# Designed miniproteins, single chains, continued (5): the designs that were tried, part 77

Each design is a single chain, and the fold is of that chain. pLDDT is the mean over its residues in the fold that is shown.

## One batch from the design tools (miniprotein)

Design m18844
Fold by ESMFold2-Fast:
Formats: sequence, structure tokens, C-alpha cells
Structure m18844 (fold): chain A 55 residues (1-55)
Amino acid sequence: LLSDEEIEAILKTLSKEQLKKIKEVLELFLEDPSLSPEEKEYYKKVIELIDKLLE
């Protein structure tokens, strides 16, 4: 898994359209009831980083 700093660095290279698409995919993953608490926390962190970059 990537660190928060590495994720943020990668996300900064992406366009707003790409960031929105990634966010949508991650939100769909969060609807999966079989996700572990660790996986949910990770996806939520990535979504928060995307939101910070978008708005």
C-alpha cells in the first residue's frame, strides 16, 4: 500500500475528471459489505484527499 504522501503526490498529477472518476469507483467499493475496516479506512482517506484537491 502507498503512504498518504505518495497517494497525494500521485493524485496531484491527475486531472479533475480523472479524480472524479476515481472517487466514484472508491465510493462504489465502500458500498461492498465484505470490506474490512482497514480497507474502508483506506478508501475513505483517498476520497478525502481527492475532495481536498477538487473543492
Scores: mean pLDDT 78

Design m18845
Fold by ESMFold2-Fast:
Structure m18845 (fold): chain A 61 residues (1-61)
Amino acid sequence: MDEVVKIGIDAFAETAMSDEPVSEEVRELVLGAIAHALNVPLTEEQKKRLEEAAKKVKERM
């Protein structure tokens, strides 16, 4: 999970400085990373969705 949070934060920083539109995968990853950083408990489904989003973002970057 820590790796997913890190990827989400990095993706957020890059998209904030980019002129390209943010995809749904990146948006979901960023929101999940923020929730985790605030110590909000994540459901099993949310964790799997974050892992999937992280993989998609990694593949596109």
Scores: mean pLDDT 61

Design m18846
Fold by ESMFold2-Fast:
Structure m18846 (fold): chain A 55 residues (1-55)
Amino acid sequence: MTPTQREVLRTWIRKALEEGTPEDVVMEAAKTIAADQGLDLSDEEIRELLEEAKA
């Protein structure tokens, strides 16, 4: 995953959380978005992005 792809995904996650989307739903949606972009991200990597977005 490139730094640009990571930043775009992190920004999307942050916005979804700010809109009141539950973390479980955000994680599943982030996995789907990543897979659609050809990125094979683990649950741990998605969780790391979620924590970065919350900071």
Scores: mean pLDDT 78

Design m18847
Fold by ESMFold2-Fast:
Structure m18847 (fold): chain A 57 residues (1-57)
Amino acid sequence: DPSDLEALIAEARKAFDQGDYEKALELARKALEIDPNNLEAQTLLDLSETALKRKKE
């Protein structure tokens, strides 16, 4: 459902903006389960993973 995809991406973006990279990562993964080719969801996933790796340093 495109509406569900858009909602997941919007929530992932909000979580990322709030610094909740774990939540952003989970929501981006759910969006990619609906559409694996969604570039915004892929970008949010990559950015969230990078932020989490750097935070553990």
Scores: mean pLDDT 80

Design m18848
Fold by ESMFold2-Fast:
Structure m18848 (fold): chain A 58 residues (1-58)
Amino acid sequence: SSGDLMLRVALADGGLSEEEAEEVRRALEKGDYERAIEILSKHMSRESAEAAVRLMAE
């Protein structure tokens, strides 16, 4: 929940574009978690990106 909240706040802050958010979603659908982490880690710490990906992949 906290990781999801952090991701949604990052999206709302414009830290992630809608296109980048869709790329993250597509990577998760493919099971490419490393790709999703790479995109998110451009805008947040890698630790936060990993936590967000784990929460989104539930």
Scores: mean pLDDT 71

Design m18849
Fold by ESMFold2-Fast:
Structure m18849 (fold): chain A 57 residues (1-57)
Amino acid sequence: MNRSRADRLTREAERALEEGRYDEAIKLAQEALSLDPSNQRAKDVLEYARYSKELQG
């Protein structure tokens, strides 16, 4: 049940990342991981968004 919500949040996080909204991408990826800690795609988005934000900050 939680996997469907985690997947939706992960897709929203990916879109935020594509738009350069790194803070939003981080929040959405963290929400996805709170529902499904094993979601590799959400982990990838979180790491990439954090890395991209570090380069911009």
Scores: mean pLDDT 81

Design m18850
Fold by ESMFold2-Fast:
Structure m18850 (fold): chain A 106 residues (1-106)
Amino acid sequence: DPAAIAEELRAMAEAGASDEELAAFARAHGYGFAVFTPGAPIDPAHAANAAEALAAGRALIGLAESGGAWNVGILGPDGKLVAVAGPDADVGISAAAFAVNAGVLA
């Protein structure tokens, strides 16, 4: 259930889980994963993970903090929105779109 995966990932992030723990959880469920940090360059490890997921036809999860809260978006391999979690859906969607763009640029 993509919505349940998005909510679990958000709960892990709110609890202070590391990027490694979040990425491992996403991979265990068949997703590519990236964290979006506004104003920072694309993390090469996240870009590589997103590129591998896109090549495999997997959905991508994006994660971003806004206003002290974590937001999650999931996009399918066709770029269609699958699920969102968190108080700001636009931030979650933007994070997932960033994950797709990172993979394309890798």
Scores: mean pLDDT 75

Design m18851
Fold by ESMFold2-Fast:
Structure m18851 (fold): chain A 82 residues (1-82)
Amino acid sequence: MKHSAGVVARWLYAHVPIAKEYPFEFLLGLVELLAGEYGDFSHNPTAVAHGVAAVIKEILETKGKGPLGDPKAYEATKKYLP
């Protein structure tokens, strides 16, 4: 997961403008948290990485108010959000 989490965090920095406003360590930790929390709904590690990237993108762009936003993920990360 650590290698895959780093790939997703770097992808977010390259392709999601709002992600650049957050520290890399924050994005890396958020990817690792969501992969651990929601990995059980996917049996394919690549699909989990893509799903986690989509959820994080929506959380950052909507401040947790989008349809992919999970209340548990938001609750865990709210202390890091402005």
Scores: mean pLDDT 59

Design m18852
Fold by ESMFold2-Fast:
Structure m18852 (fold): chain A 109 residues (1-109)
Amino acid sequence: AAEEAAERALLEELRRAVAAGEAEGAALAADARARGVAPEDMVALAEQALAALPAALAGPREEALAAARATAQLITAARLLAGDEERYAEMREALEAALRERARREAAA
């Protein structure tokens, strides 16, 4: 259906934004290390971005895509700095859940 196509199209765009953010994560981690950012502070920034993500995703499409990308970048940088794979998995699952919920709302609009 057209609604299902709209949901899939937005989810694919959000996932591409996430992939772009993940690709930028190593550069952010390197910059954070050079600036003396504590791993715990990067994890806190990633968790704050995740908490704010549903509200950001409810905004205009360009802002939603930018928020998804930025959040994925922070999660990836936090993983590289802290080395906490369990926390990374939890944050990544929360990110994916937020993207799916946003895409479902697109189909229902």
Scores: mean pLDDT 89

Design m18853
Fold by ESMFold2-Fast:
Structure m18853 (fold): chain A 83 residues (1-83)
Amino acid sequence: GAMARERVATDPAIREVAAGMLLLAGDVYFDMGDYDTAIQAYEGAIELAPEDSPLRKRALENLAKVYEAKGDTEKAEEYRKQA
């Protein structure tokens, strides 16, 4: 196994809380019109969120909204299908 399997920093509950914080940060940046930073925050939330979690689904849906706001309808549809 990988050397890093048992760390407090990789605890699933801690990762889920961090994902939720990044989701909120993404929402703030999206509201400010900083779409590129919002994308980075939502991508981080997706990476940290547990598989099939409501947080992951919400981050994917919000990431799709950011891409649609940028005029990238193809990427928006790709993320919506993953949600």
Scores: mean pLDDT 78

Design m18854
Fold by ESMFold2-Fast:
Structure m18854 (fold): chain A 79 residues (1-79)
Amino acid sequence: SEKEAKLAQFEKWAARRLAEARATLTPDQVKLVEEALKKQLEVFKDYLDGKISESEYIKKMTEIQMELNKKIMEIEKKG
């Protein structure tokens, strides 16, 4: 129940981020956002299952976001 509620909140947040990306970014950049959100969901599930610590969760989520931002910037610099 609690895990399902947290997953539903994540899915709503992810859907909003993806909708914003589709409105403002190129198709190639949207694909990068989709791939990052998929990776963030797996990390979140591992955290909810107690497979990783809170510090490892924060680190992994930050690394995924930083890599996404870097890849988006690289596409923008080439356009």
Scores: mean pLDDT 86

Design m18856
Fold by ESMFold2-Fast:
Structure m18856 (fold): chain A 89 residues (1-89)
Amino acid sequence: MEKKLEALSKVQQLMAKGQKYFDEGNYDEARKLYEQALEHLEKEAPENYAMRATVLRNLLKVAKKQGNDEEAKELEEQIKELQEKAAEA
C-alpha cells in the first residue's frame, strides 16, 4: 500500500510540473515529465487505469501540439484500452 501512495504523490507532482511547462509552450519538457509520471504509475500502481489514462491524455495534448499525428493516434488507442479496463471494474 505505501508504494502506491508514494507513486500517486510523485505522479501528481510530475503532472503539475508538466502542466506548467505545457502552459509555457515547452512541450519537450512537458513530455519528459508526463513520461516519468507514467513510468511511476506502471511500476507502482499499474491497476490505476484511470490515472494512467489521465497521464496519457496529457501526453496526447503534447503530441497534438507538436503535430505528431502518429503518436497521437497510438495514445488515443492506449487511452481507450485503459478506459475500457477502468469501466470493467
Scores: mean pLDDT 82

Design m18857
Fold by ESMFold2-Fast:
Structure m18857 (fold): chain A 63 residues (1-63)
Amino acid sequence: GSNPELALEAKNEGNELFKLGRYLEAISAYSEALKFDPSDAEIASDRAAAVERARERGGGAAS
């Protein structure tokens, strides 16, 4: 079912995680957003970007 408010909340969490370089967690947040609004192409695009960044980096920012 569509739940735009919950999708927006999950998308915002994904965006914050993406900014922090937590791409794997961002992917999870975007995936949750897509469960609430699977028709939102913007969320799907953001998730795809997070996947690409995660693959390129190969890991988190732990030193």
Scores: mean pLDDT 78

Design m18858
Fold by ESMFold2-Fast:
Structure m18858 (fold): chain A 97 residues (1-97)
Amino acid sequence: AVEEAAKKKTVEEALEVIKKNLSGRIREKAVNIMEKYVAKNPKGVITPEELVPLLTKHFGISEETARKLAEKYKGKDGLLTPGQAAAVLIEAAKIAY
């Protein structure tokens, strides 16, 4: 399920996967992170250094856990595509709840 999220290339597809996998307040948090931070980047990507603080602040997971999730899904270039960022957000939500 989460592995399928990582295959998505656009912010729009990543948002659809988040909405299918998460509900309620945690879905709102994940959607807001995607729209505010990932969609704002000209290339539609986010770095682990940008994503990790958002995971600790909004999901309450440890920095160590957040870094492990970002490392698991990041591309060979060290960046996360919208789908890879969505996969991280979904796994972080499962850990937090």
Scores: mean pLDDT 80

Design m18859
Fold by ESMFold2-Fast:
Structure m18859 (fold): chain A 58 residues (1-58)
Amino acid sequence: MIELEEGWEIESEAVVQGLTRTLRFLLVRNRETGEQKTLVVDAETGEIVWESEVVPAK
């Protein structure tokens, strides 16, 4: 399970089956600023494997 920083919420999720693992692509948004970022998470372990730069929500 993913633990997000306070104020961040999951807006959308895509699950992609890879050759060796299943990845979750999460679009998360900050509730106060409207900023968003993408997290890539291992679906089995819940570990964040990659995180994008923060961008304004559209």
Scores: mean pLDDT 73

Design m18860
Fold by ESMFold2-Fast:
Structure m18860 (fold): chain A 57 residues (1-57)
Amino acid sequence: GLEEGRKAYEAGDYETAIRHFTKAAEKGDKMAASLLGEVYFRMGKLEEAQKWFDKAV
């Protein structure tokens, strides 16, 4: 869930964080979409980050 994704992100496990946040964001969770954008931004994937930030609005 979102909490598990957040813990993975805080631990630097971006792959696990992406899995959990993507599942929640695809179900319409705007907070998960925003967090997914943050993960991609930290990975330097600016196009993916922008896509998910746009879905968070």
Scores: mean pLDDT 83

Design m18861
Fold by ESMFold2-Fast:
Parts: structure tokens; sequence; C-alpha cells
Structure m18861 (fold): chain A 99 residues (1-99)
């Protein structure tokens, strides 16, 4: 129980770190954008990063209220998915910024 909760918190902290980095890079890409396509892609990444950060906050609230092992295991799986999404978002932001 406590191990699952702490593991989930660890994943949420890492996902937040990556999502915040992706947001910073996406904002930088928007500043350097020279075409409408680049502007559109940068804005899309910014919105995805904000959405992910909100999902992380909501999952953290649900984690504090979770009382069963089944709920904690489900939240752990959701945290792993958000971490995966954060990594993908960071890669896309880095690719867009590489101009």
Amino acid sequence: MEELRERTRELLREARRLAEEALRLAKEALKRAETLEEIKRAIALILRAIGLLLDLELLEERLEEAETEEELEALLREAEELLREARELLEEARELLAR
C-alpha cells in the first residue's frame, strides 16, 4: 500500500519535471517560429503540455484520496501512462526547437 503510493508519487514527480521542460521548450519554439506551420505546432505542444500538467495534478489529488490497493494499482498504471506521454511530448518539443 504505502510502497505503491510512494512509487506513484515518484512517477508523478518525474512526469511533471518532463512536462514542465517540454512546456519551456515549446514556448521557446514558438518564439523562434518563422512559419505558420511552426507556430501551429508550437501552440499544439504548449496546449498538450498544459493538459498533461493538469492531468498530473488531478491524479495527485486522486492519489491522496485512494484507500484500496486496487485503486493504488490503477493510479500507478495511469501515472506510468502520463510519464510515457511526458517523454513523447519532450521529444516532440526538442525536435521542433532544433531550428
Scores: mean pLDDT 88

Design m18862
Fold by ESMFold2-Fast:
Structure m18862 (fold): chain A 65 residues (1-65)
Amino acid sequence: GPPPPSVEVPDDLEFSDEELDELGRVGDEATEELERGTPWEEVLRRLQEKVREIEERVRERRKRQ
């Protein structure tokens, strides 16, 4: 089938190793939920919300630099 939709991470944001690791864990959790039979639309929504929270932290830190 077609590839699952992905959340695009802006290239202009400087992520720390810790933030990248958190993004990786969020992706892993999404995969586990899909394997448990959670609809991909629900998983995508949760993934997008968590990624947005991480991006907002990065943007706030960057604006103060």
Scores: mean pLDDT 71

Design m18863
Fold by ESMFold2-Fast:
Structure m18863 (fold): chain A 95 residues (1-95)
Amino acid sequence: MTPEEEAANVRAGVDALEKQVDEAIKKKAPKHELTVLAIASMLLAVEAENLGDFETAARAYESAAKIYRASGTPEDIELAERWEKKAKELREKAK
């Protein structure tokens, strides 16, 4: 797979995942489903970051943060804030 093909696949994955995350939160999906989506979001974020696609990486971290924030536990809210900060830094780096 070329780096361009890899980047396109990661972007497509993040686009699909953003929709899945928003729907899962809206329907109040079970914790196990939300956990799977959070892990998938973080994995795609790391792959995008490694490819230098900081905008796509930021979007994936934002998706993970939405899930942790929806959990509402103090520990998960702290994780959400950490990933939201990371996403903001990556967006600034993408400029």
Scores: mean pLDDT 84

Design m18864
Fold by ESMFold2-Fast:
Structure m18864 (fold): chain A 75 residues (1-75)
Amino acid sequence: SLAEAARQAAEEARAAAEAARAQGLDEAAEHFEKAAEALEKAAEAAAAGDLEKAKEYAGKAVEHARKGAEAIAAA
């Protein structure tokens, strides 16, 4: 389901945050943590049948993930 996919993506984002923090990339870790939070909210919205809110939160997760990747590239 969309909610399950979003929860799986949130777990992956949390793993990325942990990996970044272990390397001392705290800015990247914070961005990936925010991506995980947005994906959890997307999963909750999807489970409630609110596709528009699920899309909004998924979009926020993409922006946070992008900023995390940019922080790694700038390190």
Scores: mean pLDDT 88

Design m18865
Fold by ESMFold2-Fast:
Structure m18865 (fold): chain A 82 residues (1-82)
Amino acid sequence: MEYWEKEIKEDPNNYEAWAALGELYFEKKDYEKAIEYYEKAISLADKKNQARLYYKMAEIYKAKKDYEKAKEYEEKAEKLEK
């Protein structure tokens, strides 16, 4: 955990490090932090990698039982995979 936070401090544009933190918190079932870190990763990622991150956001919202937002993120991901 601390390792990825250190990577971000040294290179705050490293979307992979932000995504790794999002995944780590998702595994811990800390969905609020997972969403926060994935949102940051999405803001820094290129179009192709944003699609993958949107699918991860959809998985988190499904885990939260927020199916409406999960569908919204799946649709965003599909549009980027053109």
Scores: mean pLDDT 80

Design m18866
Fold by ESMFold2-Fast:
Structure m18866 (fold): chain A 148 residues (1-148)
Amino acid sequence: SDAELREKRREVAKQTTEVALEGVKVALEAVKLLAKKDKEAAIEMARIAGRLAAIANGMAVMDPSTEETAKEVEKLFEETLRILEEVDPEAAREVRRFYYRESLRYSDAAGSASKDPKKGLELAKKLLEEAERLLEEVKRKLEQAKKE
């Protein structure tokens, strides 16, 4: 039923937003280590944090119960940008613009898909897989940063 699809979508949206939260926390730690040692790697980690925050915003559009967690993800992303801005203000502005564009893209897709319970669930699952891939990437890069 549509109600069962919407409940499954809610479960996946919550899981996706929690994965995004973990990923941004890991990316923030990586940026703290890299910002003064490897600026290009710090920018890459900030971009991953921005994409995770954009995914979380998309989940909040699809399911308002994720909004509080999505706001926490955005606050941690803003902290990531603040650190990057201390070493490269132009790169921080570029990452912020990237985040804004990605956030609009994911929010538009979520808004359209949320009108169809099946499409909404399919999009939530796709974004969960993307968030999990980004989390594994940022974890790998944090471990690499600790070895440098």
Scores: mean pLDDT 90

Design m18867
Fold by ESMFold2-Fast:
Structure m18867 (fold): chain A 100 residues (1-100)
Amino acid sequence: MKVYAAPLRNGETFTVEVEGKAKVKVTAYFPARGRVTLTIKVESENETKTYTVEGEARTPGWDRIEAPEIELDESKAKITVTVEMDPRVDGVAVLVEVEK
C-alpha cells in the first residue's frame, strides 16, 4: 500500500497519479464543526469520472469523510481531490491510499 497525504484549505487540490490496476481509498479528516465537500476526479485514458462526497462534523474533535472505494483497471490514472469547506473547519487532512 502507498499512502499520500496533504493538508488542504478551502478550494485547494491534491493530485495523485496511479499506474496499473489498483484500489484507491480517499479519506478526509477535519477537527472542527462544519461541512466539508470532497470532489474526486478520476481521469484515465478512456474515462473521466467525478465523485462528490459531503460530510458534516457534529461535535468538536476529529471527524472523517470516506469516499467510496475506486477501482482502477487502466494503465495510468490521475486522481484529483478538491476540497470545499465551511469557514469554521479551517483545514482538512486528505489521505489517498493506493492498494495494488
Scores: mean pLDDT 77

Design m18868
Fold by ESMFold2-Fast:
Structure m18868 (fold): chain A 75 residues (1-75)
Amino acid sequence: MKEEAEKYEKLGDKARAQGRYDLAVLYYTNAANYYEKLGDKEKAAEFYRRIAEIHREAGNDLVAEIYEKKAKELA
């Protein structure tokens, strides 16, 4: 499970660096889910904050607020 979390984190970072923001959101969501299953709420919250940042930069403020709240509730 830790290896899967790290795999999705790296895939998300690569997608974000390439400007593939929808794909980055998908991979970061998978990473967050695996870190939640591991009990690493701080790491899961970090990925929800990254997802929120991508949505805010895209002008999706309401979606960004949902992910920011989710991150705050975890850590």
Scores: mean pLDDT 85

Design m18870
Fold by ESMFold2-Fast:
Structure m18870 (fold): chain A 73 residues (1-73)
Amino acid sequence: SDAERALARIEELYKRGNHKLAGDQAEELGRVLERQGKLELASEAYRLASESYRKAGNDERAEELEKRAEELE
């Protein structure tokens, strides 16, 4: 699916050390998927955003997105 391909591209950004950009893109993808009612994929995107922001040193935003992911499960 388009969402799965987008997640894979964001994971590549994460693996290459581009953590802030990976977080920003994963959070935006999560918001789009949540609005579409694709809650499981939105949760995955928010978890990827959380991990990415934590690696970027933004623990506060990481915790917010982890909670949002949990609320969708």
Scores: mean pLDDT 89

Design m18871
Fold by ESMFold2-Fast:
Structure m18871 (fold): chain A 58 residues (1-58)
Amino acid sequence: EIDELVAQLGDASLAVRGAAARRLGRIPEARPKLEELLSDADPFVRLAAREALEAIDA
């Protein structure tokens, strides 16, 4: 689900973050949540949110 995938965007594992971003990138309904994460305090979370949004727009 979206909230669980969002939590995984902050994971220490690059593979986990990438998988979550790819999954969220296929869920257009996640866009508002991903846009909130663009202002997250964690730079890794911001990067993952950007990747997911780019995938939605592709």
Scores: mean pLDDT 77

Design m18873
Fold by ESMFold2-Fast:
Structure m18873 (fold): chain A 67 residues (1-67)
Amino acid sequence: SEEQKKELAETWKRLEKAAEENDLEKQIEELEKLIELIKEMADVSDPAIQKVLESLRQSIEELKKKL
């Protein structure tokens, strides 16, 4: 939906800001939200979408190691 697309864009902007500020907890929060939005909006059986979700999960794990 258009509302979900807007939320995706706003979540991405918040993630970029958190990365610039080196806010690890906020980066994890926004990445987790991106994963949930993608699951709701996209075809999770698509291999390209599965790779995106895997990459986001890996990013979360790397950030958690820095906490």
Scores: mean pLDDT 83

Design m18874
Fold by ESMFold2-Fast:
Structure m18874 (fold): chain A 68 residues (1-68)
Amino acid sequence: MMSRDEALRRLMAWLAEQAAALGLSRPDAVAIARRLAERVEALPEEVSEAQFEALRAEAEALLLEAAA
């Protein structure tokens, strides 16, 4: 279990690294980051590992779709 702020921090750091590795444009990376931030904001203050894993999977799918 982690705080919502910790989950957002970890997800954004991972997202930035993956977006750079995939060569995503800044607008595409920003759009994905905004969508994920909105998802995290909808979660309770304490985020489970299962909830974080679901967010990471959603982020990965969005990154791969944008990179295609």
Scores: mean pLDDT 82

Design m18875
Fold by ESMFold2-Fast:
Structure m18875 (fold): chain A 81 residues (1-81)
Amino acid sequence: MKEARELIEEGKKKLKEAVKALKEGKYDEAIEKAEEAIRLFREAARLAREAGDRELALEAEINEGVAAIVLGVAKLLKRKE
């Protein structure tokens, strides 16, 4: 499961960057980083499910949900500029 774990760690880095950009009013950067995080977490969840690692799949899916919320907020705030 090394590949799925690496994807989760990359996704977490992108999610942190997205949240930082969101707090700084950099909505385009926040959108881009959140979309990257979602892609990484989706691939991690797929690989974890294929390997039968339920805990890792759940961690990836929870992080994907958080990234989706950040994406939604960034898109909403960009439209209000």
Scores: mean pLDDT 87

Design m18876
Fold by ESMFold2-Fast:
Structure m18876 (fold): chain A 81 residues (1-81)
Amino acid sequence: DERRKLLLRAIGLEIDAIGLEIEAERLGNPEALAAAREALEHAREAIRAVEAGDLEAAEAALAKAEAALDRARALLAEARA
């Protein structure tokens, strides 16, 4: 079931993005915070797209959320190094 698969991915990315947002705030990293917030916004766009039945829009939003999440993780890893 493609719709359920995309919805679960979007919810997972939302949870991950919230976690990175909290971590970025604690570390005082404004670039990572911005990237985490961008990931959260796109994850929520993906959830809305799935709910609307627009699976193409959901896939596009998921890709943007994943890219922003990876950027947030990289920025946080750089700050820890």
Scores: mean pLDDT 87

Design m18877
Fold by ESMFold2-Fast:
Structure m18877 (fold): chain A 55 residues (1-55)
Amino acid sequence: MEELRERLVEQVRDALKAGAPLEGIKEAINQLRDEGIISKEVADRVLEEAERLAA
């Protein structure tokens, strides 16, 4: 559970460095949550970190 969150945060960081749009990243995380791959808790934390990194 924590390993998955940490890996997703690193992928978000790499995607932002590569110029990926924040909205696209947020959609991808929400899709993983909707598909049941990650919990709401993990999705919420990754989304908060994505917004913080993009600010």
Scores: mean pLDDT 79

Design m18878
Fold by ESMFold2-Fast:
Formats: sequence, structure tokens, C-alpha cells
Structure m18878 (fold): chain A 66 residues (1-66)
Amino acid sequence: MERVLEAIEEAIRASSDPAAVAALIATAQEIMANPELTEEEAIRRVLATARAVGDEVAVRAMEAAR
């Protein structure tokens, strides 16, 4: 799980879009609120969020974490 959160932090630092950053932070909070989530399910949720906001940098960072 730490690896997924680190990947989200990296995507946030690389992103210049405030809306994308806000969406990634919200997804990270949802993952932290659900300690029973597997790493695979967490990656899946973050990747879906990154794709929905159209942040290609975040998408690539998350795909590298797969």
C-alpha cells in the first residue's frame, strides 16, 4: 500500500493541474480510509481517477506502479 501512496505523491508533484491534484488527493484519502483494500485494487482506483481527469502524467506514473 505504501508504494501506491508514494506513486500518488509523485503524480501530484509532477501535475500542474489543480483539479487533477485534488482528485488524486481524494482518491488517496479513500484508499487510506479502507485498510482492507488490496494494492491491486488501490492501483485500479487511482488509475481510473487519473484517466477520468485526463492527466497523462498521472496515468503513466500509475501504470508504472502496476
Scores: mean pLDDT 74

Design m18880
Fold by ESMFold2-Fast:
Structure m18880 (fold): chain A 64 residues (1-64)
Amino acid sequence: MKRVEALRRSIEQLVDAGKDKKKALEEAIEMVRRAVEYWRARGHPDVPELERILKELEEELKKL
């Protein structure tokens, strides 16, 4: 599995399993944001996908 795919699945599982959905989303957002920053500096091709995941998580947090 690609690192991006593994990261996305781990985040989805964390959010789905969390009793405190808001806290789980906040932690997932921080994790993905740091990943985006790290990989963007390296010009990694998966950066657009990570940015999309970040936006999806931010929108979910807004609904809570």
Scores: mean pLDDT 71

